# Designed miniproteins, single chains: the designs that were tried, part 57

Each design is a single chain, and the fold is of that chain. pLDDT is the mean over its residues in the fold that is shown.

## One batch from the design tools (miniprotein)

Design m1977
Fold by ESMFold2-Fast:
Structure m1977 (fold): chain A 65 residues (1-65)
Amino acid sequence: SAREEALKELQKAVNELLSKTPIEDIDLEKVAKAMEEAAEKLKEQGKYEAAEVAREYARSVRESA
């Protein structure tokens, strides 16, 4: 499903951020940016519905920042 594809790509992006950034230096802005990059990757793969789901998650994080 589009949601499952979005969550998989979002999880990869967030895990990559966590692997290269100390937890104390992680803010919601960095998380939102990583999620937005995941959405762009999905769009480039032609997975437009999954990209839209990923953008909605990124927006929720950004609005919480």
Scores: mean pLDDT 82

Design m1978
Fold by ESMFold2-Fast:
Structure m1978 (fold): chain A 93 residues (1-93)
Amino acid sequence: SIRQQLEETLKVLQETTSQLQSLGDTKSASLYSSQSANFQALLSDPNVSQLDLQMALGSLLVHLSVESLYTENPQVQALHQQTADKLQEILNK
């Protein structure tokens, strides 16, 4: 269901935020925290549609690809890539 995909997305974003905080990348952690707030808002919307989910995940995936290009820390880059892969898997359900 859409709500299960949103809940899975939130879990992935929260896990990545914690890992980025442990690496000291406050900028990337803030990005994921902001995105968590956006997906939390979607989860609270009784009228959330499949299109809303696809647009939000698609936008986030594009943003993460850009962030990967601007990071020089290989651990942070790997986390962005792993997160993008997990989110793509959720989107492809």
Scores: mean pLDDT 86

Design m1979
Fold by ESMFold2-Fast:
Structure m1979 (fold): chain A 89 residues (1-89)
Amino acid sequence: SLAEFLERLREVEERALAADARVRAAWAQLSAEDRAALEAARQALLDAIAAAARAYESGDLEAFLAALEAVIAAARAFAATAEAILAKL
């Protein structure tokens, strides 16, 4: 349902935002490799969001729903990357 989808999106958004805040606070302590990994994961999330916007404009419901699932996956990947980096500190 839409309500179940919005709850999944909200949960992953909260997790990603919390992880992002923590990596920003620790940014000066991060290696160049860890910074690059975070920048890559952030770019993947931005690309997924842009793809979802394009799918919405296309009017293809199947493509739009697939793009929204890709946004959730990219946000989870970003949060996991950030959490793994923070665990090393």
Scores: mean pLDDT 86

Design m1980
Fold by ESMFold2-Fast:
Structure m1980 (fold): chain A 75 residues (1-75)
Amino acid sequence: NPVKELQELAKKLGKEEAKEIIDDMAESGVLSQKEADDLKKLVDTGKTNLSEETIKKAAERLKEHLRLREELERR
């Protein structure tokens, strides 16, 4: 369930940090600004008109950031 995965990752990172990562994805051209706005709404509401592919891209980026944070905590 990509929606549930994205919400759980955003919860672990913190919703504000997750939204910043999504905005960075739009700035880098990985997402459109509209996709980023809709993903930020999905983090808050669980409702989306986005494709599963777009949700999975965001979830993978959030998962990468969570892994990097956990690796830094080992140091």
Scores: mean pLDDT 80

Design m1981
Fold by ESMFold2-Fast:
Structure m1981 (fold): chain A 68 residues (1-68)
Amino acid sequence: KALEINKAVEEALKESDRAIQLVNEGKLDEAQKIADELRKKALESKDLGVRTAYYDAAIRVRKAIEAA
């Protein structure tokens, strides 16, 4: 359980960092696609810890897009 949550946190952080880099480059459509994928992974997860990691990452990317 803890190992799966840690892996999800690392994956979510890596994907959200990539999406924020795309926002900084003006590639908002590509960043939005990553946010949508992260939200989908959150919705499909049955583990609360994994779901929270992906939801937080998706929100982080969407806030960056809104601030651009």
Scores: mean pLDDT 82

Design m1982
Fold by ESMFold2-Fast:
Structure m1982 (fold): chain A 80 residues (1-80)
Amino acid sequence: MQRKNELLLQASANLAAIRATVGASDDLVDAIRRNLGLLYRKGVDEVEQGRDLLEAARRRGPTHDDVLAVRDALRAVVDR
């Protein structure tokens, strides 16, 4: 599997774990997935940044505010 695809799978797994812990809304999860898709179009380094942001949130034992912060942080990477 290509590194970029593996990083996206890891990011998606971290998002699934966060969703299970917090019970995040479908709209919020879809917003994060859209931002990950935009990062995938930008390149491997941006997908790696997205994976790292989601992994950091998962490791903290995320709150709903942490999920909102991750959505906004991913958007900031997209907007660079």
Scores: mean pLDDT 81

Design m1983
Fold by ESMFold2-Fast:
Structure m1983 (fold): chain A 90 residues (1-90)
Amino acid sequence: STELANRAREEALKVLSRLIKEELPGGTVDTVANGAATLVGAILDGDEETAETTLRNIRSTLISSGVPEELADKVVEEIRRVAERIVEEY
């Protein structure tokens, strides 16, 4: 759903804004936002493999952009929770 995908992107941007105070590259921000949309779709489809791969990709992209590992893990956890909440409210 385009509506769920857009909601996931918006919520992911809020997570980044709240947890990361340093400016991130636009490509990193886009990867995280689009990753959240992909994660919502994967959860709806029961696709555990795509969900796990998407979360790993978000994590590695954040770390490659200079985000500390512990903070990247917190972002990934918050994005998982947001995606699960979006699916539950659907």
Scores: mean pLDDT 88

Design m1984
Fold by ESMFold2-Fast:
Structure m1984 (fold): chain A 71 residues (1-71)
Amino acid sequence: SMEELEAYLEKIKRSLEKALRSNGLSDEQIEEAVKELEERLKELVKKGYSKEEIINELQREAVRIYLRLTD
């Protein structure tokens, strides 16, 4: 359901925010990272990805963003 997808998105967003904050990133960098994740969701929905594919891709995107910003 859409409610399940939104719940997973919020969980991923919160995990990314906490991880970035723990690594000393600025509020501006954290906000930009969250925007990247939200734009990725929009792209995946527009392209017709399934709920399971969207969840998996958002998790991978969050890891990519984290590694890029903390490296």
Scores: mean pLDDT 84

Design m1985
Fold by ESMFold2-Fast:
Structure m1985 (fold): chain A 73 residues (1-73)
Amino acid sequence: SKFTELRQWIKAASPEEILARGEQAPADLAMLYFFATVGGDEAARAKVRALAPGLIERGLLSPEMTEKLRAFL
């Protein structure tokens, strides 16, 4: 399944590997945010915290996702 493969990759990938995906990185962050908040995944939470500053700096996040991350960090 595409979702199973993407989920496994996102959980295993470094923050640097996700950032290297450029325009795809916000979608990867959104999935990690879901795992961290709904799934209670502590590793996903740590990865969101590592990724959020770089994606905000690059202007790649939606205003909605930026607001959610401000409350999450």
Scores: mean pLDDT 79

Design m1986
Fold by ESMFold2-Fast:
Structure m1986 (fold): chain A 83 residues (1-83)
Amino acid sequence: SLAARGEELIREAERRRAAYEKVRNNKGLIKPDEELKKLALPLVERSYALRPSLPAEEAVEAPLRELERLIAEGRALIEAAAA
């Protein structure tokens, strides 16, 4: 169903967002586990790819904004299923 697809998309996006936030907030004090690194890696790479075109802070935030759009899409699918 559309609702199930929306819920799965939100769950995956939230999981990747949490992993990325943990990696970016590590500050070298705690090493993230391998699963968190794997979930965060695509977002870290995306941020790095954007650095020549964006200020560093905006490049770091850009993958999070992209995940927020996916969460919004998932919520829209759930709303469409409820209508």
Scores: mean pLDDT 77

Design m1987
Fold by ESMFold2-Fast:
Structure m1987 (fold): chain A 100 residues (1-100)
Amino acid sequence: MELEKKKKEIKELMEELLKKMKAIMDAHPDDSAKVEAEMEPAYKETLRKLAEILGISEEELRELIEGASEENWPKLSELARFVLEELKKVIAELQAYAAA
């Protein structure tokens, strides 16, 4: 099914993003400014690819991420909800990795 194929592509993009961000953190363990500078392009490229999979603009995807609330959650497409849940997992893993 097309939906399952897109979910797989999203999961693979999130796993790739997580690996790239962990590698950036490992390369600059005591330099938060360099970590932020290198993470920003990786994050933007991932958002661009996610927007393409969802069929929306990068700006619309950013608004979706920033405006995500319990009230709006049931109105989101299944694919959009999947993207937001996978993104939450990446953020949680990066926070845990930074704390280790």
Scores: mean pLDDT 78

Design m1988
Fold by ESMFold2-Fast:
Structure m1988 (fold): chain A 71 residues (1-71)
Amino acid sequence: MLHEFVKELLLDIIDEGEKGADIDEIVKRVDAIIDFMRRMGSSEKSLELVEKFKEALKKKNYDEARKIVES
């Protein structure tokens, strides 16, 4: 399960993507979050969840990305 702070950051990224932010820029922000989570010692399952979120964003599938964060 994702920490609330990480969940809020990922939801903000979805909102910016839906408002027309550059996908490459928001993907870089997700990469920074993944790196931060790895440094914090987040579980492999949490890291896999955020990686799936990143793949959904790359496909501009914001509904799937939101579902991943809220699951």
Scores: mean pLDDT 82

Design m1989
Fold by ESMFold2-Fast:
Structure m1989 (fold): chain A 72 residues (1-72)
Amino acid sequence: MEREERAKEGMRRMAEAAMRGPDEFLRAALETARDIGQEDDGRRAVQALRDDPEALDRALALAREAYAREAA
């Protein structure tokens, strides 16, 4: 229950951070993974996005789209 609330809050923070820039988005993603107890997966995801600019661009687009859907 508490983990689900934190995950939902984390998704919102990530979507909001995506508007501020890629660095803040990546930081919010890592912090969210850390809070949920998935820090290893979070580190791997952030590293993969850094190694692949095309994947990073897609992740930013998806985060912004998710934010728009949640606002609707």
Scores: mean pLDDT 77

Design m1990
Fold by ESMFold2-Fast:
Structure m1990 (fold): chain A 62 residues (1-62)
Amino acid sequence: MLEELAARNEQAAEDAEKASQEMLSKSSPIDQSTGLLLQIASDTSRALSERLRAKAEAEKLA
């Protein structure tokens, strides 16, 4: 459960990072703004994934 949530958040972070790079490569200000938001989403999901993995490991030991 927590490991599945961590893996899903890690996948979401990678998908957001790829989408961010694609949006930032476009000349539209709206696309560039979307790219920046996707970067924030990627960073947040990656941090959450790390935290969830640490918690899953702790629960296995308890």
Scores: mean pLDDT 80

Design m1991
Fold by ESMFold2-Fast:
Parts: sequence; structure tokens; C-alpha cells
Structure m1991 (fold): chain A 58 residues (1-58)
Amino acid sequence: MEKEKKELEEKIEKLRAEMQALSRAHRDAEGNMPPEVVAQISKLGDEIGKLQEELDKL
């Protein structure tokens, strides 16, 4: 149980770091990002949500 929980937490942290990196790299001074980057961040957020549901069921 602990190992599986830790693996899910690590995956979630990695995806959150990727979202933050994309936001910082592609956000302009007005807070705008290219639509393709917004779509990528949205997909990463969806993956995080699914992994958190798995974590909550452990």
C-alpha cells in the first residue's frame, strides 16, 4: 500500500511540475498563453485528477 501510494504521489508531483513549467515558459506579461499550451495544460490537469482519484481509493 505505501509503495503504491508513493508512486501515485510522485506521478502527480511530476505532472504538476510539468504544468507549472509550461505555464511559466509560455505565459506572457498579460497572463496569455498559446492555445496549444493551454490545451496541453488542460490534458495534464485531467491526468492529475484521474491519478488523485486512484490515490483516494487506496
Scores: mean pLDDT 79

Design m1992
Fold by ESMFold2-Fast:
Formats: sequence, structure tokens, C-alpha cells
Structure m1992 (fold): chain A 62 residues (1-62)
Amino acid sequence: TSMATAIGGSLEKELLEAGASREQARAAGDRVAAAVNAGTTDEEGGKLGQEEALRELRRLGI
């Protein structure tokens, strides 16, 4: 979806700027997009995407 693509892509770019590898940034962005798509509503999807983004940042130590 457009929202999943936008949120995942934004995280990917931010992770690259923070020094993550291209593969790590892409994988994290993909997981966030998948989390957004798992929501039953756009509101729920946005919340799930944000929670996954924070989890990915913690995993990478950023």
C-alpha cells in the first residue's frame, strides 16, 4: 500500500543516513511495511509500523 511503502521507505532512508548498511536498511524498511500491512485499519497499520520501526532501531543500536 502507499502508506506501507512511504513509512518503510522513510525508515530505510533514515537508517542509511544513520550509517546502517544498505541490506539492513532495506530489510528493516520491508519489515516495517509488512507491519503496516498487517493492520486491519490505516490507523492500526500506522501504529504497528511505528512499533516495528522502534524495534528495528533498537536492534541496530541507533
Scores: mean pLDDT 80

Design m1993
Fold by ESMFold2-Fast:
Structure m1993 (fold): chain A 88 residues (1-88)
Amino acid sequence: DFFEGLEKKKEEVDKEIERFLATLSPEQQKKVREMIEKIRKAFETNPEEYAKLVEELRKFLIDELGLSEEQAERFIDLVNKKIFLDLL
């Protein structure tokens, strides 16, 4: 059941992202959501801009939110999985 497997993975990725966002202030949540939306749009139209926006998100997670590099990479992996799954 390929489609049920995809929906379940989408739900799991969305839950992990929402769990992380729930630990942030409303202002920080808004900023991260805006960055994710920019990354999603660039993924389809401009691969070079996509790479720059992913790096901007990484820096925000580390510098502003105090995440370790490992924690930031795990969150970026979740964002990339969400974008990829949303295209299927």
Scores: mean pLDDT 83

Design m1994
Fold by ESMFold2-Fast:
Structure m1994 (fold): chain A 79 residues (1-79)
Amino acid sequence: MGDAEKGKEVAKERGRFEPIGEKGDGSGMSGFGPDLTNVKDKYTDEEILKELTEPEGNPVKPPLSEEDAKNLVEYLRTL
């Protein structure tokens, strides 16, 4: 449960830059909004983890640690 707190912060900061945030913005236009729970429904836990640990398209940003990615997934699962 404590892990969800860290995942929440990661989702806020990284979400804006990561696909989770980008998809949220797109979903908002379709009618849902930047809901993290919507991301899990569209994407599998495995895919979210991979996108967090190995981001593609921008080498300027370092990949997230497995710990951070796992915390993010746990947070989404709680939602």
Scores: mean pLDDT 54

Design m1995
Fold by ESMFold2-Fast:
Structure m1995 (fold): chain A 64 residues (1-64)
Amino acid sequence: GKEAAKKAIDDVIKEAMEKYGISQEDADKIKALALTMADQRGITDPKDAAEIAKNLVNSLLASK
């Protein structure tokens, strides 16, 4: 169900905060956007949900 996708997104965000020092505000924004995108696309697979979160994290890190 959707719970596995939400956990996968949360785990990616937690790892990004630990590894890259992403602020709590930026983490919250990425999480909200990733959850919205996954829900709108009907994505329930944790692997696909994690990929959305990773892409958003990478976009943030590319912004200086």
Scores: mean pLDDT 81

Design m1996
Fold by ESMFold2-Fast:
Structure m1996 (fold): chain A 82 residues (1-82)
Amino acid sequence: MLIKKMKELSKEGNEAILTKGFDDPEVKEIEAKGKEIEEELKKLGIKNDEDLKAYMKEVDPEAYKALLEEEEKAKKLLEELE
């Protein structure tokens, strides 16, 4: 369940950044929701972003690929805006 929610939130975040821009309040709200999901994952033993990526790569390679693509898009867009 958490992995599915995280995938959906990641997609929403990427779309919001691409369509509304980095400084939009909706983008920041999505980022806050992502952090809440990360806290839930920590309670399950996934303590950092690297642990999460390793876990997803092993159990859900497609979700792992989607996560990397979303991070790369966000990083590229952030670099273009800064």
Scores: mean pLDDT 70

Design m1997
Fold by ESMFold2-Fast:
Structure m1997 (fold): chain A 56 residues (1-56)
Amino acid sequence: SVDDARRQVMAAAQRRAAQDPSVNVQAIQTAIDNWQRSMSDDQAMAQINSMLAQIN
C-alpha cells in the first residue's frame, strides 16, 4: 500500500540521516505528503518506491 511505501521511505531516510546530516528528512516528508495529495495512490506509490531505491 502507499502507506507501507511511505513508512519504508521514512525509515530509510531516518537511517540515512543518522549517518549523513545533509539528508533533509523534513523535505522528504513534505515531498511524500505533496505526492499523496496531488496524485493517485498508484502514482504516489511509484514515486515513493523510486525514492526508496535511491535512498537504499
Scores: mean pLDDT 81

Design m1998
Fold by ESMFold2-Fast:
Structure m1998 (fold): chain A 83 residues (1-83)
Amino acid sequence: MKAAEELAEKAQKLLREAGLDELAEYAREAILEGARKGRLAAAVAGVAIYLVGEALESSEEEAEKLNELALEIIKLADETLEK
C-alpha cells in the first residue's frame, strides 16, 4: 500500500508537470486500484501503453516527450517497488 501510494503520487506529479492533468488523475487512480487488486504491474504497464498510444497520433516532438514520460513512469515503478 505505502509503496503504491508513493508511486501514484510521483506519477501524478510527473504527468502534471508535463501538463497532462487528466492523465495524472487517471494514473493515480489506476495505480492505487491496481495495488488493491494485486495487479500493480499491469496498472503501471497500462499507463505506459496509453502514453505510447498517444505518441503514435502526436507530432514528432510531442511523441518523443510522451515516450520519455512512459519510460520515466516505468523507471519510477522499478525504483519505488524494487521488484
Scores: mean pLDDT 78

Design m1999
Fold by ESMFold2-Fast:
Structure m1999 (fold): chain A 100 residues (1-100)
Amino acid sequence: SSMQEQIARELTREGQARVAEAVAAARSVDELIAALEAIFEELARRMRERGIPVEVADRILTLLEAHAVLLLRERGWPEADIARVAAAMTARIRELLAEF
């Protein structure tokens, strides 16, 4: 529906902003992973509460993971650290989507 599409767009924009803030503030890989997990958990919960379909939630969370990876590369983080963040996010997304 147009309403669900609007909600999805708003959550995507909010998610991108929160991910960018977390990446900018991160002092370590572990701190960043914890921050991103908290963001993804909150967004997934809100998507479930708003009736967003699992397929749309998957697209949004996967886009946010890709956005985090891009920002980390732009900031010059080591590829091993980027791989750790990506692996942790991929695993957490799978767990969160199982709750839909």
Scores: mean pLDDT 90

Design m2000
Fold by ESMFold2-Fast:
Structure m2000 (fold): chain A 93 residues (1-93)
Amino acid sequence: MKEKEERIKKKEEELEKEIEEFARKLREELLKRNPEEDVERLVNDLVRYQLSLIPYKIAAEEDDPEIKEKLIQEGDKRLAELEAELKAEVAAE
């Protein structure tokens, strides 16, 4: 169990780094094309969405059904929280 938890944590950290690299590249490309757009907001929203998908990506490669179920539930929770946050941000301006 402990070794599986450590592997999941390392994989989550690896996926988070990939998302950070993606965000950096996307920000650079958008700034070149549309410097007047709210690039920071667009990139941050995409990053938040991608981070919410990490548990599902780990679950897709997980062979342990108990761990897989927990990861799916975590992903569902993260997506629900993101949806609520985005709605609140739009309302607050």
Scores: mean pLDDT 77

Design m2001
Fold by ESMFold2-Fast:
Structure m2001 (fold): chain A 111 residues (1-111)
Amino acid sequence: LPAPTPEEVELLRRAVDAIAEKLQTELGAKVLKKSVNGSTGTIHALVDGKEVTVGIRLTRDADGRLVANVSVTADASLTPEQKEKIARLVGEAVREALPPDVEVRVTLDSD
């Protein structure tokens, strides 16, 4: 991918901060690390003492529209209900933080 624009970097920072705040507020999560590098953002957090990693990658579709690809990787010992709640809250945070014309795609994976 070409280097991200300053605007894209700021959108990643907003999304990362929004996810961290949402997880802290709604789940009492302990945020261990937030990072933005190139077109990717990452959050490492503990939910109920168990590791959750959220990755965000900005891409453009065939029409040049921004797409936020969000991956949620949650510890296998978390219940399916907890994993689904985490993925939902992450998706909500990203949609609230980014402009409405940015497509948000959330995938849930288990370690």
Scores: mean pLDDT 83

Design m2002
Fold by ESMFold2-Fast:
Structure m2002 (fold): chain A 57 residues (1-57)
Amino acid sequence: SGEEAVAAAERALAEYRATGSREAADRAQKHAVLAIALGEVERATAIGRELHALSRA
């Protein structure tokens, strides 16, 4: 479901914040894209923006 995709993206984003793992960043992005496709546009877009900001820092 879209909610499950958001939860998965949030967990992967938290892992990326904690570890800097590129694999965690990739999982966060994939789950956020899936969440958008499933209708969770606002929440998934916020996750994507945070992921982008962290990757540019």
Scores: mean pLDDT 84

Design m2003
Fold by ESMFold2-Fast:
Structure m2003 (fold): chain A 57 residues (1-57)
Amino acid sequence: SALDRIEDAVAAWAASQPVVDPQAVIDLFIGLLREAVAAGELAPSVADEAIARARAP
């Protein structure tokens, strides 16, 4: 799914960094989710749930 693809892409990017900024990881994840919704690849409700989970403690 688009969500799985985005999660894999973010994980691969984070793993490639010598030092990872957690905020940059979250910002990239949210940006890719919003882009997928705009492209019609992901339902807005699924993106909203994923963003809420990423921002939750």
Scores: mean pLDDT 80

Design m2004
Fold by ESMFold2-Fast:
Structure m2004 (fold): chain A 97 residues (1-97)
Amino acid sequence: SAPASEEEIKKKFEEEIKELKEAVETGEGLSEKEVEVARHLLALMEGDLSALPEFLALAEELGADRLTALNAAELALKLTNPEGAKLLAEKRKELEA
């Protein structure tokens, strides 16, 4: 069962990341905190794991529970930066401990 190829999913996700970057740059339709969450998520996707604690804190302020926020970050990284997803898993162990 393959509804879409991994290559197609990655291309679609890269397009969504580009749209997210544009939304962050314009700020249209987003609160200041939503723009900040999006900026930290983009930094994570580009390999900056130092953005993770701020992403989690801002996501919780917006009503997301910590586990949901961590799962979202991990899923995003698996599609854009698989090596970053491994580093996030290691950082997750530090944050859970």
Scores: mean pLDDT 70

Design m2005
Fold by ESMFold2-Fast:
Structure m2005 (fold): chain A 118 residues (1-118)
Amino acid sequence: SPIELLEKAIKSLREGKYGEAANYAVQAIVEESKKENPDENLIRAAAYIFTLAYAKINGILTAQFMGEAFALDTKHVHPKAQPVIREAVREAISLLEEGRADEVIKKAEFYLEQAKKK
């Protein structure tokens, strides 16, 4: 399930396994995008995770490019999820530019918790 994928993504992220974290988060968005109404909390949590993970691997500028490009992937991303991904990516990049990576993780955990309530 997308929730289980995001729990694995957060665990991988905390263990410094950034490639695994990014892959689980992207998979969560792809799976959630198969629904008629994707859960915005799951989409936000996933976008925070993959943006932080990409930034750790490739740097902040490359993470911004990758996140913005993924938000435009009409083949794998639901139209309703695209603006949510874009907003979350931009917020995460802003926080990372300020050295506030811990807040990106806290936001991911917060939105995952909100998603678990439904």
Scores: mean pLDDT 89

Design m2006
Fold by ESMFold2-Fast:
Structure m2006 (fold): chain A 84 residues (1-84)
Amino acid sequence: SAEEAELARAEAEVRAFLAAGPPREELAELAARRWIEAARAAGHSLDEILARAEENLRRAEEAGNEELAEVMRRAIELVRAEKA
């Protein structure tokens, strides 16, 4: 759907954002929150966002993308905290 395309675009924006600067705790936090906000705007439930973040983390680790992996670990932590 158009909403799914927007989420994929937001994920690409997060990758571009991380590539533009050195990884920092603040950058990972901002990127994670932005990605979660985009996923919610696309109509995803917290369970769906968590599953997508876990899959994105797995892919990032397989690709050796440590910056994206850090963002997705933070996103998983934030979503789990909200579900608790």
Scores: mean pLDDT 82

Design m2007
Fold by ESMFold2-Fast:
Parts: sequence; structure tokens; C-alpha cells
Structure m2007 (fold): chain A 73 residues (1-73)
Amino acid sequence: GMVSEEQRQKAIELLEEALKSDLPKEEKLKLAAEATRYAPPEVADEVERLMLEALFSEDPTPYIEKMLELFKK
């Protein structure tokens, strides 16, 4: 289905929360994974790729930052 502007903004808020320095990696990944459900169609494939890289990386932060940039376009 089509992603609403409200769902996109919710995803941005989830990604911004995930980027807080005091969160453990597991919580960051949980928030990022929830946000991917609301990816705009034009960036959905790139968001899925970045989420996979975040899951298998020692530091998910750079990948979550790239996801946030895609959602803000």
C-alpha cells in the first residue's frame, strides 16, 4: 500500500531515536527495523539493503544515519 506522510514522519522519529548515543545496539536495530516498514517506495530497496548491513555490522550507526537521510528526501 501507499505510505502516508504521517507514517514517513513516524519512521523518521524512530530512526532519530535509534541514533541516540545512550541506546544499546539491539534497541537501535529494533527501532530501525520498525522504521523500514514505512519506507517510501522510491527508496524501499536501498532501505532494506542498509537494514541488512546494520544487522550484520559491529556498528549499525552509519547505516541507520543513511536510512534517516533517505526518509528525509
Scores: mean pLDDT 80

Design m2008
Fold by ESMFold2-Fast:
Structure m2008 (fold): chain A 77 residues (1-77)
Amino acid sequence: AEIKASDFVSVDTVNNKVTISKAKAEELGLKKNVAYNVTSNGQTVEVWPEVQEDKVVLTFPSQITVTNTSVFKIAKA
């Protein structure tokens, strides 16, 4: 599965966070308390989605730099 810039509700480049809609997260099959492998620019990291009422927040470790044009490949860990 893939997350593109057009899927972002908001981007926090300081804290390396991306917010996507709950609907987009459900299309991707993202669940609370489940780990996912996210790949960007050849770097793969483990991410645990923060599932909220209307949105899902993904926080990335420093190995991945989040930008307004970032593209992520996501798969269940």
Scores: mean pLDDT 81

Design m2009
Fold by ESMFold2-Fast:
Structure m2009 (fold): chain A 85 residues (1-85)
Amino acid sequence: MVATAVVTVRAPKELADKVYEAAKKAAEEVSKRPGVLGVVVHQTGDLVSVGVTAESREIAREAAEEVAKAAEKAGGEVVSFREVE
């Protein structure tokens, strides 16, 4: 069953670009994983949203969590995490 996990991260204004670049780099790495079908990263102001679509809910969640952790290390705060099947 195809699943999508969406994580939204808020960045301090001074770190917004750094958080976005960290999320984008992590998204590129997780997109290479078996079972990951697609990854989308979108920035709007101080918010960075990452959507991961995968062959299973577990793969989507794990990939999205890894991108979220990279964004948090860059100074972001996870404000939303959603799973859709």
Scores: mean pLDDT 83

Design m2010
Fold by ESMFold2-Fast:
Structure m2010 (fold): chain A 80 residues (1-80)
Amino acid sequence: MEEEEKLQKRITEAAQKNDVDAAVEAGMELVRLKLKELGFSDEEIDEVIRRMREAAAKAKTGVEAVQAMNDIFLEFLNEK
């Protein structure tokens, strides 16, 4: 919970500064934390994070990056 709250705060602060890259990075760290708590293996988490990073890098806006990352996250959860 404490680490999740810190990551949520980092996302909020980055958004207030209009720092889209920082918000996306904190979001990926939050996803990694959540997947570990759900019992996914480090290998599975690394694959998801890699896909999210690739999708975020291809996005033109922060909104597109967040949407692409969320789509990958949901697809991964639906396959488990």
Scores: mean pLDDT 74

Design m2011
Fold by ESMFold2-Fast:
Structure m2011 (fold): chain A 80 residues (1-80)
Amino acid sequence: SLELEPEEIEELEKKVKPLQDYLDTNYAKDPVGTLEKAAEGLDKLAEEYEKEGKLDVAEALRKQAEALRRQAKAEREAEA
């Protein structure tokens, strides 16, 4: 099992916070587009961590991006 140091958790939270703020600000206006853009942001962040050799962090971010895309698909299907 991988345990992140408190400092690594803080860094990750700071990098993810702009995406969380983006979701909070824009979700009501454009749910599907906002979720898809947030997922794209998480994938880009995952690529950054992957380049640094932090593969477990990258995998967690990709999993979160996938969850947001699944939500976007459900929202899109509910509006159809």
Scores: mean pLDDT 80

Design m2012
Fold by ESMFold2-Fast:
Structure m2012 (fold): chain A 94 residues (1-94)
Amino acid sequence: MVEEYKKKVKELRELIEKYSEIDPEEAKRLLEAVDQAEKDYEKLLNMTAEELRKETGEPDRTYSEEELEEIKEKALERGIKSLEKLIEYLKKKL
């Protein structure tokens, strides 16, 4: 769900802010990476079947709305897992 992704991003931003007390330069780089990840996520949400076809390298494939939604959901699940790993990593450093 979009809400779960946004909640994880918020938690990550709060941890990065705390980490800035330890390493402000690295914290700044992490914030920039999170900003880029949010932009990539917005792009994914607005991705059409044709754009997805280009990304997967299958130019002759026709996607149903259900298949498109499943692909987006799986990509979001992977994104959430990546955020969770970074959150765990930062919690261990704090």
Scores: mean pLDDT 74

